# Ledger of designs, part 90: designed miniproteins, single chains, continued (3)

Each design is a single chain, and the fold is of that chain. pLDDT is the mean over its residues in the fold that is shown.

## One batch from the design tools (miniprotein)

Design m11310
Fold by ESMFold2-Fast:
Structure m11310 (fold): chain A 80 residues (1-80)
Amino acid sequence: NIKELIEKLKVEQEIKDLLLKALATKDANLLGEAVKKYLLKLGWSEEEAEETAKQAKEQFKKDADGTIELLALTLLEIEK
């Protein structure tokens, strides 16, 4: 259950809300915003965060559920 994976994340609530909304609406822009906000909070440059968010949006357009699931699993591993 992808929603349960997102809810287990230790990231800011606003990022979780964006991921949950992206999953529900299939809106790639919401996923891109979540990725960008997360990377900026980690201290990434705006340019690097925007490019990474753009790549995530392209993957999401091809496989929305798989992209969010992979992102959530990756973040859970980083949080360990």
Scores: mean pLDDT 84

Design m11311
Fold by ESMFold2-Fast:
Structure m11311 (fold): chain A 80 residues (1-80)
Amino acid sequence: MEEEFEKLIEEMEKRLVDYAKQLGLTPEEIERLVEEFRERAKKAYEEMKAKGITDLNEWKIKLEDIFDEEVARARELAAA
């Protein structure tokens, strides 16, 4: 279960990096986005675990929500 969660995070991190690079973000901005995504994802995992939620589909939905928020932030940074 932890390995599956780590794999989902890694796949989403790669997509976020690729997307941010296409937008022309600096390496520093990309690093901050990835770091924030990772921290938020781990916090969400611990909160769901504390509630007894072990369903992979619920983890995926939560990670996708966090990913979408970071993508929106990347667009805002690129527009500046």
Scores: mean pLDDT 80

Design m11312
Fold by ESMFold2-Fast:
Order: sequence, then C-alpha cells, then structure tokens
Structure m11312 (fold): chain A 75 residues (1-75)
Amino acid sequence: EKREKAIENIAKWLQEKYGLPEDKAREIAEGIVEGLELIIQAVADLAMRTAGVPREEAERWVERVKESLYEELIK
C-alpha cells in the first residue's frame, strides 16, 4: 500500500536524521500524513461549497492528489 510505504519512508528518515526511536518516528510520520490528508480534504470540501465543484469530481481529485503525495514521499 502506497500510504503505508510513505509513512514508513518518513519514519525511516526521522530515525536516521534525528535519531528518534522507531515508535516515536512512526507516530510522527502517521501524524504528518494524516495532517496532509486533512488539508487535501479541506480544499476539496471548500471547492464543493464555494465553487460548485461536483462531489464526484472533487472525490477523484482527492484520490489523485493523495496518490501523487504518497508517490513523492516514497521517493
């Protein structure tokens, strides 16, 4: 799963860069990914409410942006 790989990659980077314990690095990495997901969803929700973007289009946009985000975080 791309999301899990993204979290794992961030956690590994935090362990290597800052010397964090594995459990803390995982917790922080999960929080980072969740925060980014919330921002993406908030943008979609705002676009639906203020700009009249159809729900189906907004949902497809959210999925594409999440996929792209996970792919960048895996690199």
Scores: mean pLDDT 83

Design m11313
Fold by ESMFold2-Fast:
Structure m11313 (fold): chain A 69 residues (1-69)
Amino acid sequence: MTLTVRSSEFVEVLRELWERAQREGRHLVVDLLESRPVGDDWELTVRLTYLTEEEYERLNEEWRRESLK
């Protein structure tokens, strides 16, 4: 799923989606695809992916390796 939201509204949208993921026993992953400035705010285009525990653990291992670069 892809969403375009203002950074000021992103926290509320993310919270709602995270609550849904929790109810389903899944992990929510957010990928920033695009960002552009709009006055004092940002317009963010993000991709949302719901992962199983196993998929999330593998992705988290990958993120850890990336953060060491």
Scores: mean pLDDT 74

Design m11314
Fold by ESMFold2-Fast:
Structure m11314 (fold): chain A 108 residues (1-108)
Amino acid sequence: SMRETLRREVARIVSEAIDELEKLVKEGKFTLDSLREIVERLAKRLMEAADRYGVTPEEAERILSGAAQALIGAVEDLLPKEFVPEAQKIIDEVYQKAVEELRRRAAA
């Protein structure tokens, strides 16, 4: 079904972002700027997928929320403890911006 296909695509998109984050950490190339770029690209890809499948704004917000929670879990597992609060802040900021953009598009 289209819903199952979207769910699999969302899971793949999120997994690819987490894999990129893990690779940067393992290679000693991680920065908070690189995290912001990964999270912004992830939000854009998820919004584009939601648009292609014609899901409601509420379902799109749910997809973004689920991705944000997965990324928060990943940064807690992958990053040194000193980076975790700033990483969580970046994820929250990008998520809020994506939700604002979804609501703006829905109101147009």
Scores: mean pLDDT 88

Design m11315
Fold by ESMFold2-Fast:
Structure m11315 (fold): chain A 98 residues (1-98)
Amino acid sequence: MRRLYHGMLGLVLVAAVALSEGDHALAAESLRGLAELAARLGAPEEAVELVREAARAVEAGDLARAAELLREAARLAAGVPEVQEALELLAREAEKAA
């Protein structure tokens, strides 16, 4: 668990910085990595798919849509608090960058 959590923290930090700097390609790549890690931490497949959709929205420059998708993913990931907190943080960063 601890090893996966450290990997997730790294991806969250990279995604947050990339969103704030307008590096949509790096942000999307980091979100795809987060989706894969969230699945390993036991997040529902529905939440994982929403994070992948958010990555595509970021690549398209639709940060408002990405924020909505990340908030819905966080709601579905309520059973995995670490994933929920990560997704809520990234939703706020996407909204601020929009």
Scores: mean pLDDT 84

Design m11316
Fold by ESMFold2-Fast:
Structure m11316 (fold): chain A 77 residues (1-77)
Amino acid sequence: MEEGRRLLEEMRRELDKLIEEISKVNPELAAYLRQQADRSLAGLEEALKKGEIDLEQVRKAVEALKRSMQALLKTAQ
């Protein structure tokens, strides 16, 4: 329980920082990505609570999302 909450909080913080950097280059894209990140994190939290996924799957899903956002930031610059 504690580890799952901490992981999700840390991941949200990392995504927020990345979205903030994107907002300096493309504020419309940043708004879209924030909405997608919120939905993805909420879905992962719900699935984790129900035991449908484990912490490793959460980590992989968020890492994939982070990589996609970093790629978008590079192409926007």
Scores: mean pLDDT 78

Design m11317
Fold by ESMFold2-Fast:
Structure m11317 (fold): chain A 55 residues (1-55)
Amino acid sequence: SEQEAFEKAYEVARKLLAEHPDLSYEEILERVKQETGVSEEIARKAVAKALEDEF
């Protein structure tokens, strides 16, 4: 489901932000897409939410 895809992408984004705080938005987005296989729309929403929750 889209919800499961979002949750998976969100978890990966949160992990990347914690482990690699120097990565740019585009680098995080690309790694989330590569790791999870989710659509760009879902990946962008997940990364945006992870950044909002981190800061």
Scores: mean pLDDT 83

Design m11319
Fold by ESMFold2-Fast:
Structure m11319 (fold): chain A 61 residues (1-61)
Amino acid sequence: GALEEEVKELLKEARRALEEGDYQKAIELANRAVDLAEKDPSLKALREEALQLIQEAWEKL
């Protein structure tokens, strides 16, 4: 659905930011993905991906 597509897009942009060394942007985008994914239990796997990306970005900061 639309919510799942938004979460996936946010994760793609967050991964791009991480690859480009923009760790703050990666964290901001991934946090938005977490917030959206928490609204739908079926998106638990995407929420876990977002949390892992946040952790990786924080370790790089």
Scores: mean pLDDT 87

Design m11320
Fold by ESMFold2-Fast:
Structure m11320 (fold): chain A 72 residues (1-72)
Amino acid sequence: NAYQEAAQAVRDAALAVPGVLEAKSFAAPNGTIGVVITAESEEAAQRAEDAARKAGNAHPAVKDLKVITELA
């Protein structure tokens, strides 16, 4: 529940960044949240990673955040 909410918040934060083409997030039962971000540029990828980390840090259920960025 709380992990799924955190995973969605992280995904939504990444997708809100201009130049992000895709974002997929997952939550593991151990409190790890992951997100894979596909961006059109290195700059968009960096902004998306920052946004995802800010969203993850706002959720007390998140014990670890894994961010992977890919270029299209």
Scores: mean pLDDT 82

Design m11321
Fold by ESMFold2-Fast:
Structure m11321 (fold): chain A 55 residues (1-55)
Amino acid sequence: SDAEMRALADKLVDLLKSLGLSEEEARQIGEELLKKSKTADEFLLQGVALAEALR
């Protein structure tokens, strides 16, 4: 659902900020992932992979 996808994007933004990204950078990444993801599962997979790459 749209609400589910938005909640995941908000969580990803918080996670990316905790990893040292600015709010602007984190939001931009979240929006790009929302555009590319058709499902919440795709969003989670992409988001986790990105967060792992930034550690």
Scores: mean pLDDT 79

Design m11322
Fold by ESMFold2-Fast:
Structure m11322 (fold): chain A 66 residues (1-66)
Amino acid sequence: SLEEKKRFLEHAAKSSKELAELAQKAGDQARKKGDLEGAERNYQMAKASKIMAEQNEKQAKELEAK
């Protein structure tokens, strides 16, 4: 159903936001330890996860409008 698809997208958006926050913290921790490559990789993951969250949230809103 549209409601099930909306819930899936909302849950996926929430999970992606949580992953982005964890990746940001992991990046900060890596940078603090002098692991610049690990920091950059984690910051890129945080950015990608945030974009995914925004996309899933947008799709959920579009389904709500139907």
Scores: mean pLDDT 86

Design m11323
Fold by ESMFold2-Fast:
Structure m11323 (fold): chain A 64 residues (1-64)
Amino acid sequence: SLDEEFERHREEYLRGAEEAGENAKISKQKGDKNKAISYATVAALLYAMAGEPEKARELLKEVE
């Protein structure tokens, strides 16, 4: 059904966002600001697509 398709895509976006967000934090810890920003941007976009804008905001604040 359409609802099942939306839920599946949402789960995919959330998983991608979590992976990118983790990579952003690791890159920040290593001092690689450019990679941290790139990963954080991807993660924020994926969180937004999943309907989780608060998670996007928190991640961007963590990477600052």
Scores: mean pLDDT 82

Design m11324
Fold by ESMFold2-Fast:
Structure m11324 (fold): chain A 68 residues (1-68)
Amino acid sequence: APSREKAEELAMHGGAALLEGDYETALEYAKKALEYDPKNKLAIQVLKRILEVKPENEEAKKLLEEHK
C-alpha cells in the first residue's frame, strides 16, 4: 500500500538522521512514518534508539507508549 511505502521511506530517513546524531530530525521522521503506518517496525526502533540516548524525550516516550 502507498501509505506503507511512504512510512518505510520516512522511517529510513529517521534512521539516517540517528546516524548523524540529529535526534530532533529522527523523531520527526519517525512520527510521520507512524502517521502513515502505526505498525511500522523501523519507526518504532528509531523511537527506541532516541530514548536510549535521550530517555527524557517526552514526545518520543509518548509515541512509543501509543504504539506498544
Scores: mean pLDDT 84

Design m11325
Fold by ESMFold2-Fast:
Structure m11325 (fold): chain A 85 residues (1-85)
Amino acid sequence: SEKQKLIEQAIKLLEEALTLIKDPYLKKNLEEIIKELEKLKKNPNDETRLQIIIDALKELLKVVPEEAKPLIEEAIKLLEEAQKL
């Protein structure tokens, strides 16, 4: 589905962002979010879970290094597009 494709694209962007993060605490938080997105991809109609993931990414965006921000911002944008489907 289109929604699953948007989730998959967001996962790829977040995996790239993960390579730019050195802080082990932030890495673990992003790894957990990626894991939740993989679960969401199998059940893409879980609107509550999608919103929780978006909110978690917005919180991470406040504390990640500048080089990772554009990748996380694009992932959030794709997930917000998925919410409209």
Scores: mean pLDDT 89

Design m11326
Fold by ESMFold2-Fast:
Structure m11326 (fold): chain A 70 residues (1-70)
Amino acid sequence: MKPSKEEIEKLAKEVADYLVERGLVSPEERDRIYKKAIEVGEKALKEGKSLTEVYREIFNTALEEARKLR
């Protein structure tokens, strides 16, 4: 199935919430991670990548951004 913008936004939210829940990101930094995750997901969607590839790119980018904040 082709990923939708709504699926990317949901996935970005889930990843950002997961990082906050695990203590890898503060609540104050959540929106920064969420915004970055959406940007990466939208780019992957434009490139025609699968949902699995979009998820991998969002998750890896969010983790890298979280590490920069600590």
Scores: mean pLDDT 78

Design m11327
Fold by ESMFold2-Fast:
Structure m11327 (fold): chain A 107 residues (1-107)
Amino acid sequence: GAEAAREAREHARKAAEALAAGDLEKALEHARRAAEAIRRSDDPGADAVEALRLLAEGLAAAGHDELAEALRGLGEGVRDAAARGLLTAEDLADLLLEAVRMAVEVL
């Protein structure tokens, strides 16, 4: 519902803030909470796309422009695949968590 969508967005923003601050443990904790919210969402595709967009905006604001561009590209691919019914809520949640894990690896 609306609550799950709100939680996904809030935790995506906090994950981006933690990545920008170099707090990798906190980034992964918030990514996991965002992923759990996506699993409970009424529209997991839209919520996952919005979470990836918020991560990209936060990283761009912190000066990580190349990583932000990569996440925007991922978000477009996820939007298209979700619109075609190719991704489950579990797939979307796992993809969001993996995106943050990959960001942690390259920071």
Scores: mean pLDDT 85

Design m11328
Fold by ESMFold2-Fast:
Structure m11328 (fold): chain A 70 residues (1-70)
Amino acid sequence: MPIDPGEVLASLFKMAVAVELLGKEETADREIILEAVRKAASLFSEEEQREILEVLREHDPELAELFEEA
């Protein structure tokens, strides 16, 4: 079974968010998390960002909400 491209993109996005949060003192700070999400999202095209958001809404709704706020 081939891997869904949207799931691959969502996994890469989650890794990028994790990298942006490395070394942050307040990972529970909403503004720091939103900035990390925004920076990670900027690595992807508008089409890729839409595919990521759809996958996140199904598998990680909390991260999807942060993505929409970023």
Scores: mean pLDDT 77

Design m11329
Fold by ESMFold2-Fast:
Structure m11329 (fold): chain A 98 residues (1-98)
Amino acid sequence: SKLEEAVKNLLEAKKLLEESEEKKELEEALKKAKEALEVFEKEFPNSVLEAYAYYLVGEAYFKLGKYEEAIKYYEKALEIYPDFEEAKKNLEEAKKKK
């Protein structure tokens, strides 16, 4: 199902972001997180899954040095889940880096 594929993409993106600093692997994580996000936006709008997918897209942009994009996606995660502590912390770090 599209949901099973989206969850798999989300988990693979998370693993790549935790284990890699290489540009190619970070770009793969970004692609996987975005593919998961598209499914969660359509099928589960305003869910914790959508918030987390926004967060992982933000993380991938942050690690790629694209701080403006990272800020945008962290803010989207926080619009859905305002108490998302990791998104708040990483948003402040991204704002300091630009």
Scores: mean pLDDT 88

Design m11330
Fold by ESMFold2-Fast:
Structure m11330 (fold): chain A 75 residues (1-75)
Amino acid sequence: SLEEELQRAEEEFRKLGEELLKKNPEKFLQLLEELHRRAREIARQTLASGDWQAGLERLLELVREAIARVKEELA
């Protein structure tokens, strides 16, 4: 399900984020701040539209993009 995919993506992000936080804490905090800002915007748009399914899909995509960026920084 979408919720299960989001939960798995969140767990992967937390695990990779811990590695980046140890390697480059400033970079991790910058990425985390950007992620939170974008997540708030998705929440705002979702509340305005009432399309909760689309909102969850956008949030999942955002977390997956954040995972990819963390992986790039760890390489």
Scores: mean pLDDT 86

Design m11331
Fold by ESMFold2-Fast:
Structure m11331 (fold): chain A 65 residues (1-65)
Amino acid sequence: SLREQYELYRQRSQNLQTGYQNVLDNAKADPKNKDGFLKMAQQLQQQYDQAQQQSDQLYQQLLSS
């Protein structure tokens, strides 16, 4: 269902945001590997933006139903 898909992408966005923050914290804790963590953070941010856009589209569809 649309609601189930919305919940899935919403949860994915939340998990990605948590992962993003954890990676930034790791970059601060381990400066030697900072560049690797920052690249990972950038990838997670892109995935977050995509998941959020999909969630927003599904939410609008639910509201118009």
Scores: mean pLDDT 84

Design m11332
Fold by ESMFold2-Fast:
Order: sequence, then structure tokens, then C-alpha cells
Structure m11332 (fold): chain A 95 residues (1-95)
Amino acid sequence: MSEEQWEQINKEAAEGWFAAGDGALERGNYHLAIMFYTGAIGLDPNNAQAWLNLGKAYRKLGNLEKAKEYYKKAIELDPNNEEAKANLEEIEKEL
């Protein structure tokens, strides 16, 4: 299998983990959401939305420092992500 085929398979698997994370987050299972988003990021570290949602899950658990770290990572990957910027601003007001 070519590296390009491996990259595509990993990206598709990452999208599956990401969707599972979203489902867990929606149901309020924040620890499970963290596990799934961490899996997604391990396969596709350039998914800015996965970093943002990982930050949201940590914020829900009260870990504001990790939430801030992951929101900054989401903005680094996608500087036009207004949701990540808004969430970072809210955290900075809470710290």
C-alpha cells in the first residue's frame, strides 16, 4: 500500500473517531469524548475541529488549562476558526 493510501485510510479512521467523540460530547460523556477525540488527533493531528472539541470536553470537566491549550492548538491550525477564538476568550475571562 502506498503512503498516500495509508494517509487516506488514517484520515477516514480519524473522521470515524471524531464523529464518535461528537456523539459522546453531545450525550455529556466527556471522558469518552476525550478518548475518541484523542484517537482522532492521533490519526489526523491537523483536524482543528477535533482539537477545539477536545478543549470543549476538558472545559466541561473543569480543566480550564487543558481547554485553553487545545483551543490555542485549534486556532494555530485554523486561524479563521471563530468558535475556537470565542471559546479561548471565554476561558481567559474565567482564568
Scores: mean pLDDT 84

Design m11333
Fold by ESMFold2-Fast:
Structure m11333 (fold): chain A 99 residues (1-99)
Amino acid sequence: MLSEEALEYVKKAEEIIKEKMDERMKEIYENKDEEEKKKIEEILAPLRPYLRNFSNSLEDVAAYLAALAQAAHKLGILEAAEYLAKAAEIVAGEKFTLE
């Protein structure tokens, strides 16, 4: 199973993904109307509490990253979705399909 080194590596990936997600989310907000912006925030809001607990469980970390990847994919943030999926793959040691 994953070691403490893997968890530290995941944190590094999260920092990169967060930067990319913030950049992409800003781009989407600038190109969406107010209703769509609110919808995006409501979709991501339930995932924010989980981000604070990433270090508590490797299984939870993989699940949260996969959930974020799916949310990003459904919001059209395809580049961020790929990065999140790759981070989840690193944690879980297996590939994920985005839907």
Scores: mean pLDDT 59

Design m11334
Fold by ESMFold2-Fast:
Structure m11334 (fold): chain A 70 residues (1-70)
Amino acid sequence: SKEETEKKLAEAEELLEQMRRSTDLAEQRALYHQLMEKIVAAGKLEPDNEEVRKKMDELVQEAQRLLAEA
């Protein structure tokens, strides 16, 4: 449902914010794994929703950027 998809994306955004605040690479990697689980769940709930796809792509790209800078 839309509400469940929005909840998963909000949870992913909170995990991304925790990654930004972390200075520990192991913690950032664990948070990235959790973020990807939320992204996969959101994609399964609304696979054809373009707004959801854009938000998922933005969150994944930013998370990958944070890991690359660590």
Scores: mean pLDDT 83

Design m11335
Fold by ESMFold2-Fast:
Structure m11335 (fold): chain A 48 residues (1-48)
Amino acid sequence: MGAVERARRLLEAAREGAKKLNDPEGYKISVEAAERTLADAEALAKKA
């Protein structure tokens, strides 16, 4: 599985956690980190 695919899975998991627990603040750091990871992975994939 590629870096982009792993990053997407992390982002989906973080967003689902925030929704299910109705605790967006508690998951804000995780969601933000996952979004950055996905953006970085996608940027690197586009350069290749």
Scores: mean pLDDT 74

Design m11336
Fold by ESMFold2-Fast:
Structure m11336 (fold): chain A 64 residues (1-64)
Amino acid sequence: SLVEEVKAAVEEAGRAYRAGDHERAREILLEMARRLGDEQAVRLAEQGRLDHAGVRLVLHASAA
């Protein structure tokens, strides 16, 4: 499901972030935000607010 795909992407981004690869974490969240058409999540990820972007993406997918 879309929710499962988004959760998997957020978990992958979290793993990259904890490994010190903040750019990879941002890329994963940006790709998912663009796939959902969520301009607010795109802006959050671009600003480096990766935790907020991840939460927003999960909520967006859950509401669809």
Scores: mean pLDDT 87

Design m11337
Fold by ESMFold2-Fast:
Structure m11337 (fold): chain A 60 residues (1-60)
Amino acid sequence: SSLPPLSPEQQKLAEELAEVMRAQPDRAAARAARSELLSGQDLSPEDKGRVAQRAVELVE
């Protein structure tokens, strides 16, 4: 199913998260790094989830 469109800033954040995730040694480390980076962002929990999901899609 299609995700709702992200704002340009949210899309850029998702792309940055995907790059950080690719640099991690394993999937668990990648997902931990994603969650930690998102925890510092001024976004709603729903928007953090959408950005995280887009980052995972970009890694795949």
Scores: mean pLDDT 78

Design m11338
Fold by ESMFold2-Fast:
Structure m11338 (fold): chain A 74 residues (1-74)
Amino acid sequence: DAAKKAMEYLVKAGKYLYQGNKKKALEYAKKAVELAKKSPKFQSGILKDVSTLYKLIGNLEEAKKFEKLAKEAE
């Protein structure tokens, strides 16, 4: 199931962020976004989590982009 796999990638992204590995965190977040495109019901939630991840790393421009995409996916 693409939705379950996307959620697993978000968990990995959060774990890498906690470890200070921002590059790996973003790589897994991007993989979750690609799988979310195949699961419309969960797409908005995944995009909101990715927006929060960018906010936590200090990239407010990308955070706003994903926040807008999440709202459009509702």
Scores: mean pLDDT 81

Design m11339
Fold by ESMFold2-Fast:
Structure m11339 (fold): chain A 108 residues (1-108)
Amino acid sequence: SEKLREEAIKLAEEAIKLVDEALKLLEEGKIDEAKKLLIQAADKLVKAAMKLMEASETLEELLRAIGLALRAIGLQEDIKRAKTKEELKKLAEELRELAEEIIELAKE
């Protein structure tokens, strides 16, 4: 479904904007505020990956989408446990990379 793929792209793009805002907050030392935005970004990526699972027409596409969903869930849990600016910066970069992979798969 083209509509499901477009919805996945929109959610991933929204997640990237939240990641960018969180990185600015981390530079300002606003760790708790940044962490909340990264949790929201990860939640959007879980939803985006689930839209790609629903849009999957082949077993290979479905397995790739499941892998992306599991990575998003894992990152969400890692963000909840993170205590330092350095950990959150690394997780923010991993969220951006995951969002870009979701957009790439959605455009196929």
Scores: mean pLDDT 91

Design m11340
Fold by ESMFold2-Fast:
Structure m11340 (fold): chain A 83 residues (1-83)
Amino acid sequence: AMSPEVRALLAEVEAAKAALEARIAADPADVAGILEAFLELQALADRALAAARAEGDEAAVARVEALRVSAADLVRATLAANA
């Protein structure tokens, strides 16, 4: 079962993704702000992955990696549209 610590870190990654989506929706031309929010998400995801891997929680690892991929795809699409 997922530990409370991994669950809390995963919730932080999900909240960071929601914040990134909200920032893009508010101003998709704010490249600096979008990249800052994305870097914050990456830092939280790295912490969540380290904790999940230490516990052998493969489901949590997969969930965090899916959130990272989804966020990276969203940032890439947003930056391409504003090039």
Scores: mean pLDDT 87

Design m11341
Fold by ESMFold2-Fast:
Structure m11341 (fold): chain A 117 residues (1-117)
Amino acid sequence: SAVVTESGGGTFAEGSSATLTGTFSVPGEQIVSVSWVLEQPGGGARAVASITKAGKVSVGSEYQGRATISMSGNTAYLNLSDLRAEDTGTYYDIASVLVDGKLRLSAGPGAVLTVQA
């Protein structure tokens, strides 16, 4: 039920870096976990990175050493380095949010990232 605003998409050169952000319409204390997921143009999906309120971080195998995730207040930051053509697609910021004592999933509209040679 939280509104998620995503930014940081665009066109990037291979080997460069991008920062994606997701801002949630709820206080940070209500955010239990945040995950970034890539939907590829061919219909494949990849887990990019996740973070819990307790600070536990998980990074997808294709992003090891290239992705970092952090939270500040009600904003999640995904930093991607050494961008590859395979990183092209739509990135969704998905949060588990505690609303009225119940967990709810909230997903952003997607940030489109294109990586060019």
Scores: mean pLDDT 85

Design m11342
Fold by ESMFold2-Fast:
Structure m11342 (fold): chain A 55 residues (1-55)
Amino acid sequence: MTPDELLAEYSRRMSELYRNRDAEGLLKLSEELKETFPSLARGAEMLSRRIREEE
């Protein structure tokens, strides 16, 4: 898988987790991505925090 294809797949998974209000799933995704895509990892962490604070 190319880096662009991988980025698109992780972005889709992040959106799905956020839509499902899965804060724990977003934290796990952030941990998976912290070395490969640190910007996406930070995004997933922020979305997880947003879910926890809004609910």
Scores: mean pLDDT 78

Design m11343
Fold by ESMFold2-Fast:
Structure m11343 (fold): chain A 76 residues (1-76)
Amino acid sequence: MEEPRVTGVSVRVEGDKVTVEAIATGSDPEQARNAAVEAAKKALEEHGAKLTDYQVETREVGGEYLARVTATGEKK
């Protein structure tokens, strides 16, 4: 792959709290991580939520990196 790929985005809405889980892969751990974070932020903004916190988990798989981001936001 020439660029990081977002492989999944899931959204949970609970009242004013929005939680997004985004998964991305890439040849560089920073690229995979940044792609997943960007995808999560976009999903939060689509739901009218501002990012309040996020957590990142990164795993190496066969010379590529898999990043999972769990982002939390609150609606205005």
Scores: mean pLDDT 80

Design m11344
Fold by ESMFold2-Fast:
Structure m11344 (fold): chain A 106 residues (1-106)
Amino acid sequence: MEVKEKVVKLLQEARDLLNKAREAFETEGWDKGKELAQRALDVLREAIRLLTEHPELSAARTYVGKAAFYVQEALRLPESERDKAVELLKKAIDYVNKAIEVAKSI
């Protein structure tokens, strides 16, 4: 599998995990949402590692970095700030979508 295809698949996996984390914060519970968001962050970090090793894909790296930042900020919030955590995950999902579009256009 080419590096570009692998990065796109990791970003799609991270997006799916972030959507599940957002839904968990809204429905299933805080701890489940944090677990899923942490898993998404781990996948985003793997994507950042690959993008750092492949400068030709650097345009996508900025968006993946922004997504990871918003996931980290959501993970730092207490349960009393659940609505803010949901909004931060929505921003992270938007940046993952931008990263996927940019990666596919390279």
Scores: mean pLDDT 87

Design m11345
Fold by ESMFold2-Fast:
Structure m11345 (fold): chain A 65 residues (1-65)
Amino acid sequence: MSLEELLEELLEALPEEANPELVRAYELALEGRYEEALELLKELQKREPDIPELPTIIEQLEKKL
């Protein structure tokens, strides 16, 4: 599965009340703005460590840089 496919599936799976910063980070990554998305996701991981997908997405984004 490509990073884009994974991000698209994650965005579709998010409820309407999902953290807007998480949505923004995924959208930035889909636009190819990987550095900005990575920075937001790392900050979210510090504040919301209970999001299980964050370590995997961060790893995949770092590989694109």
Scores: mean pLDDT 75

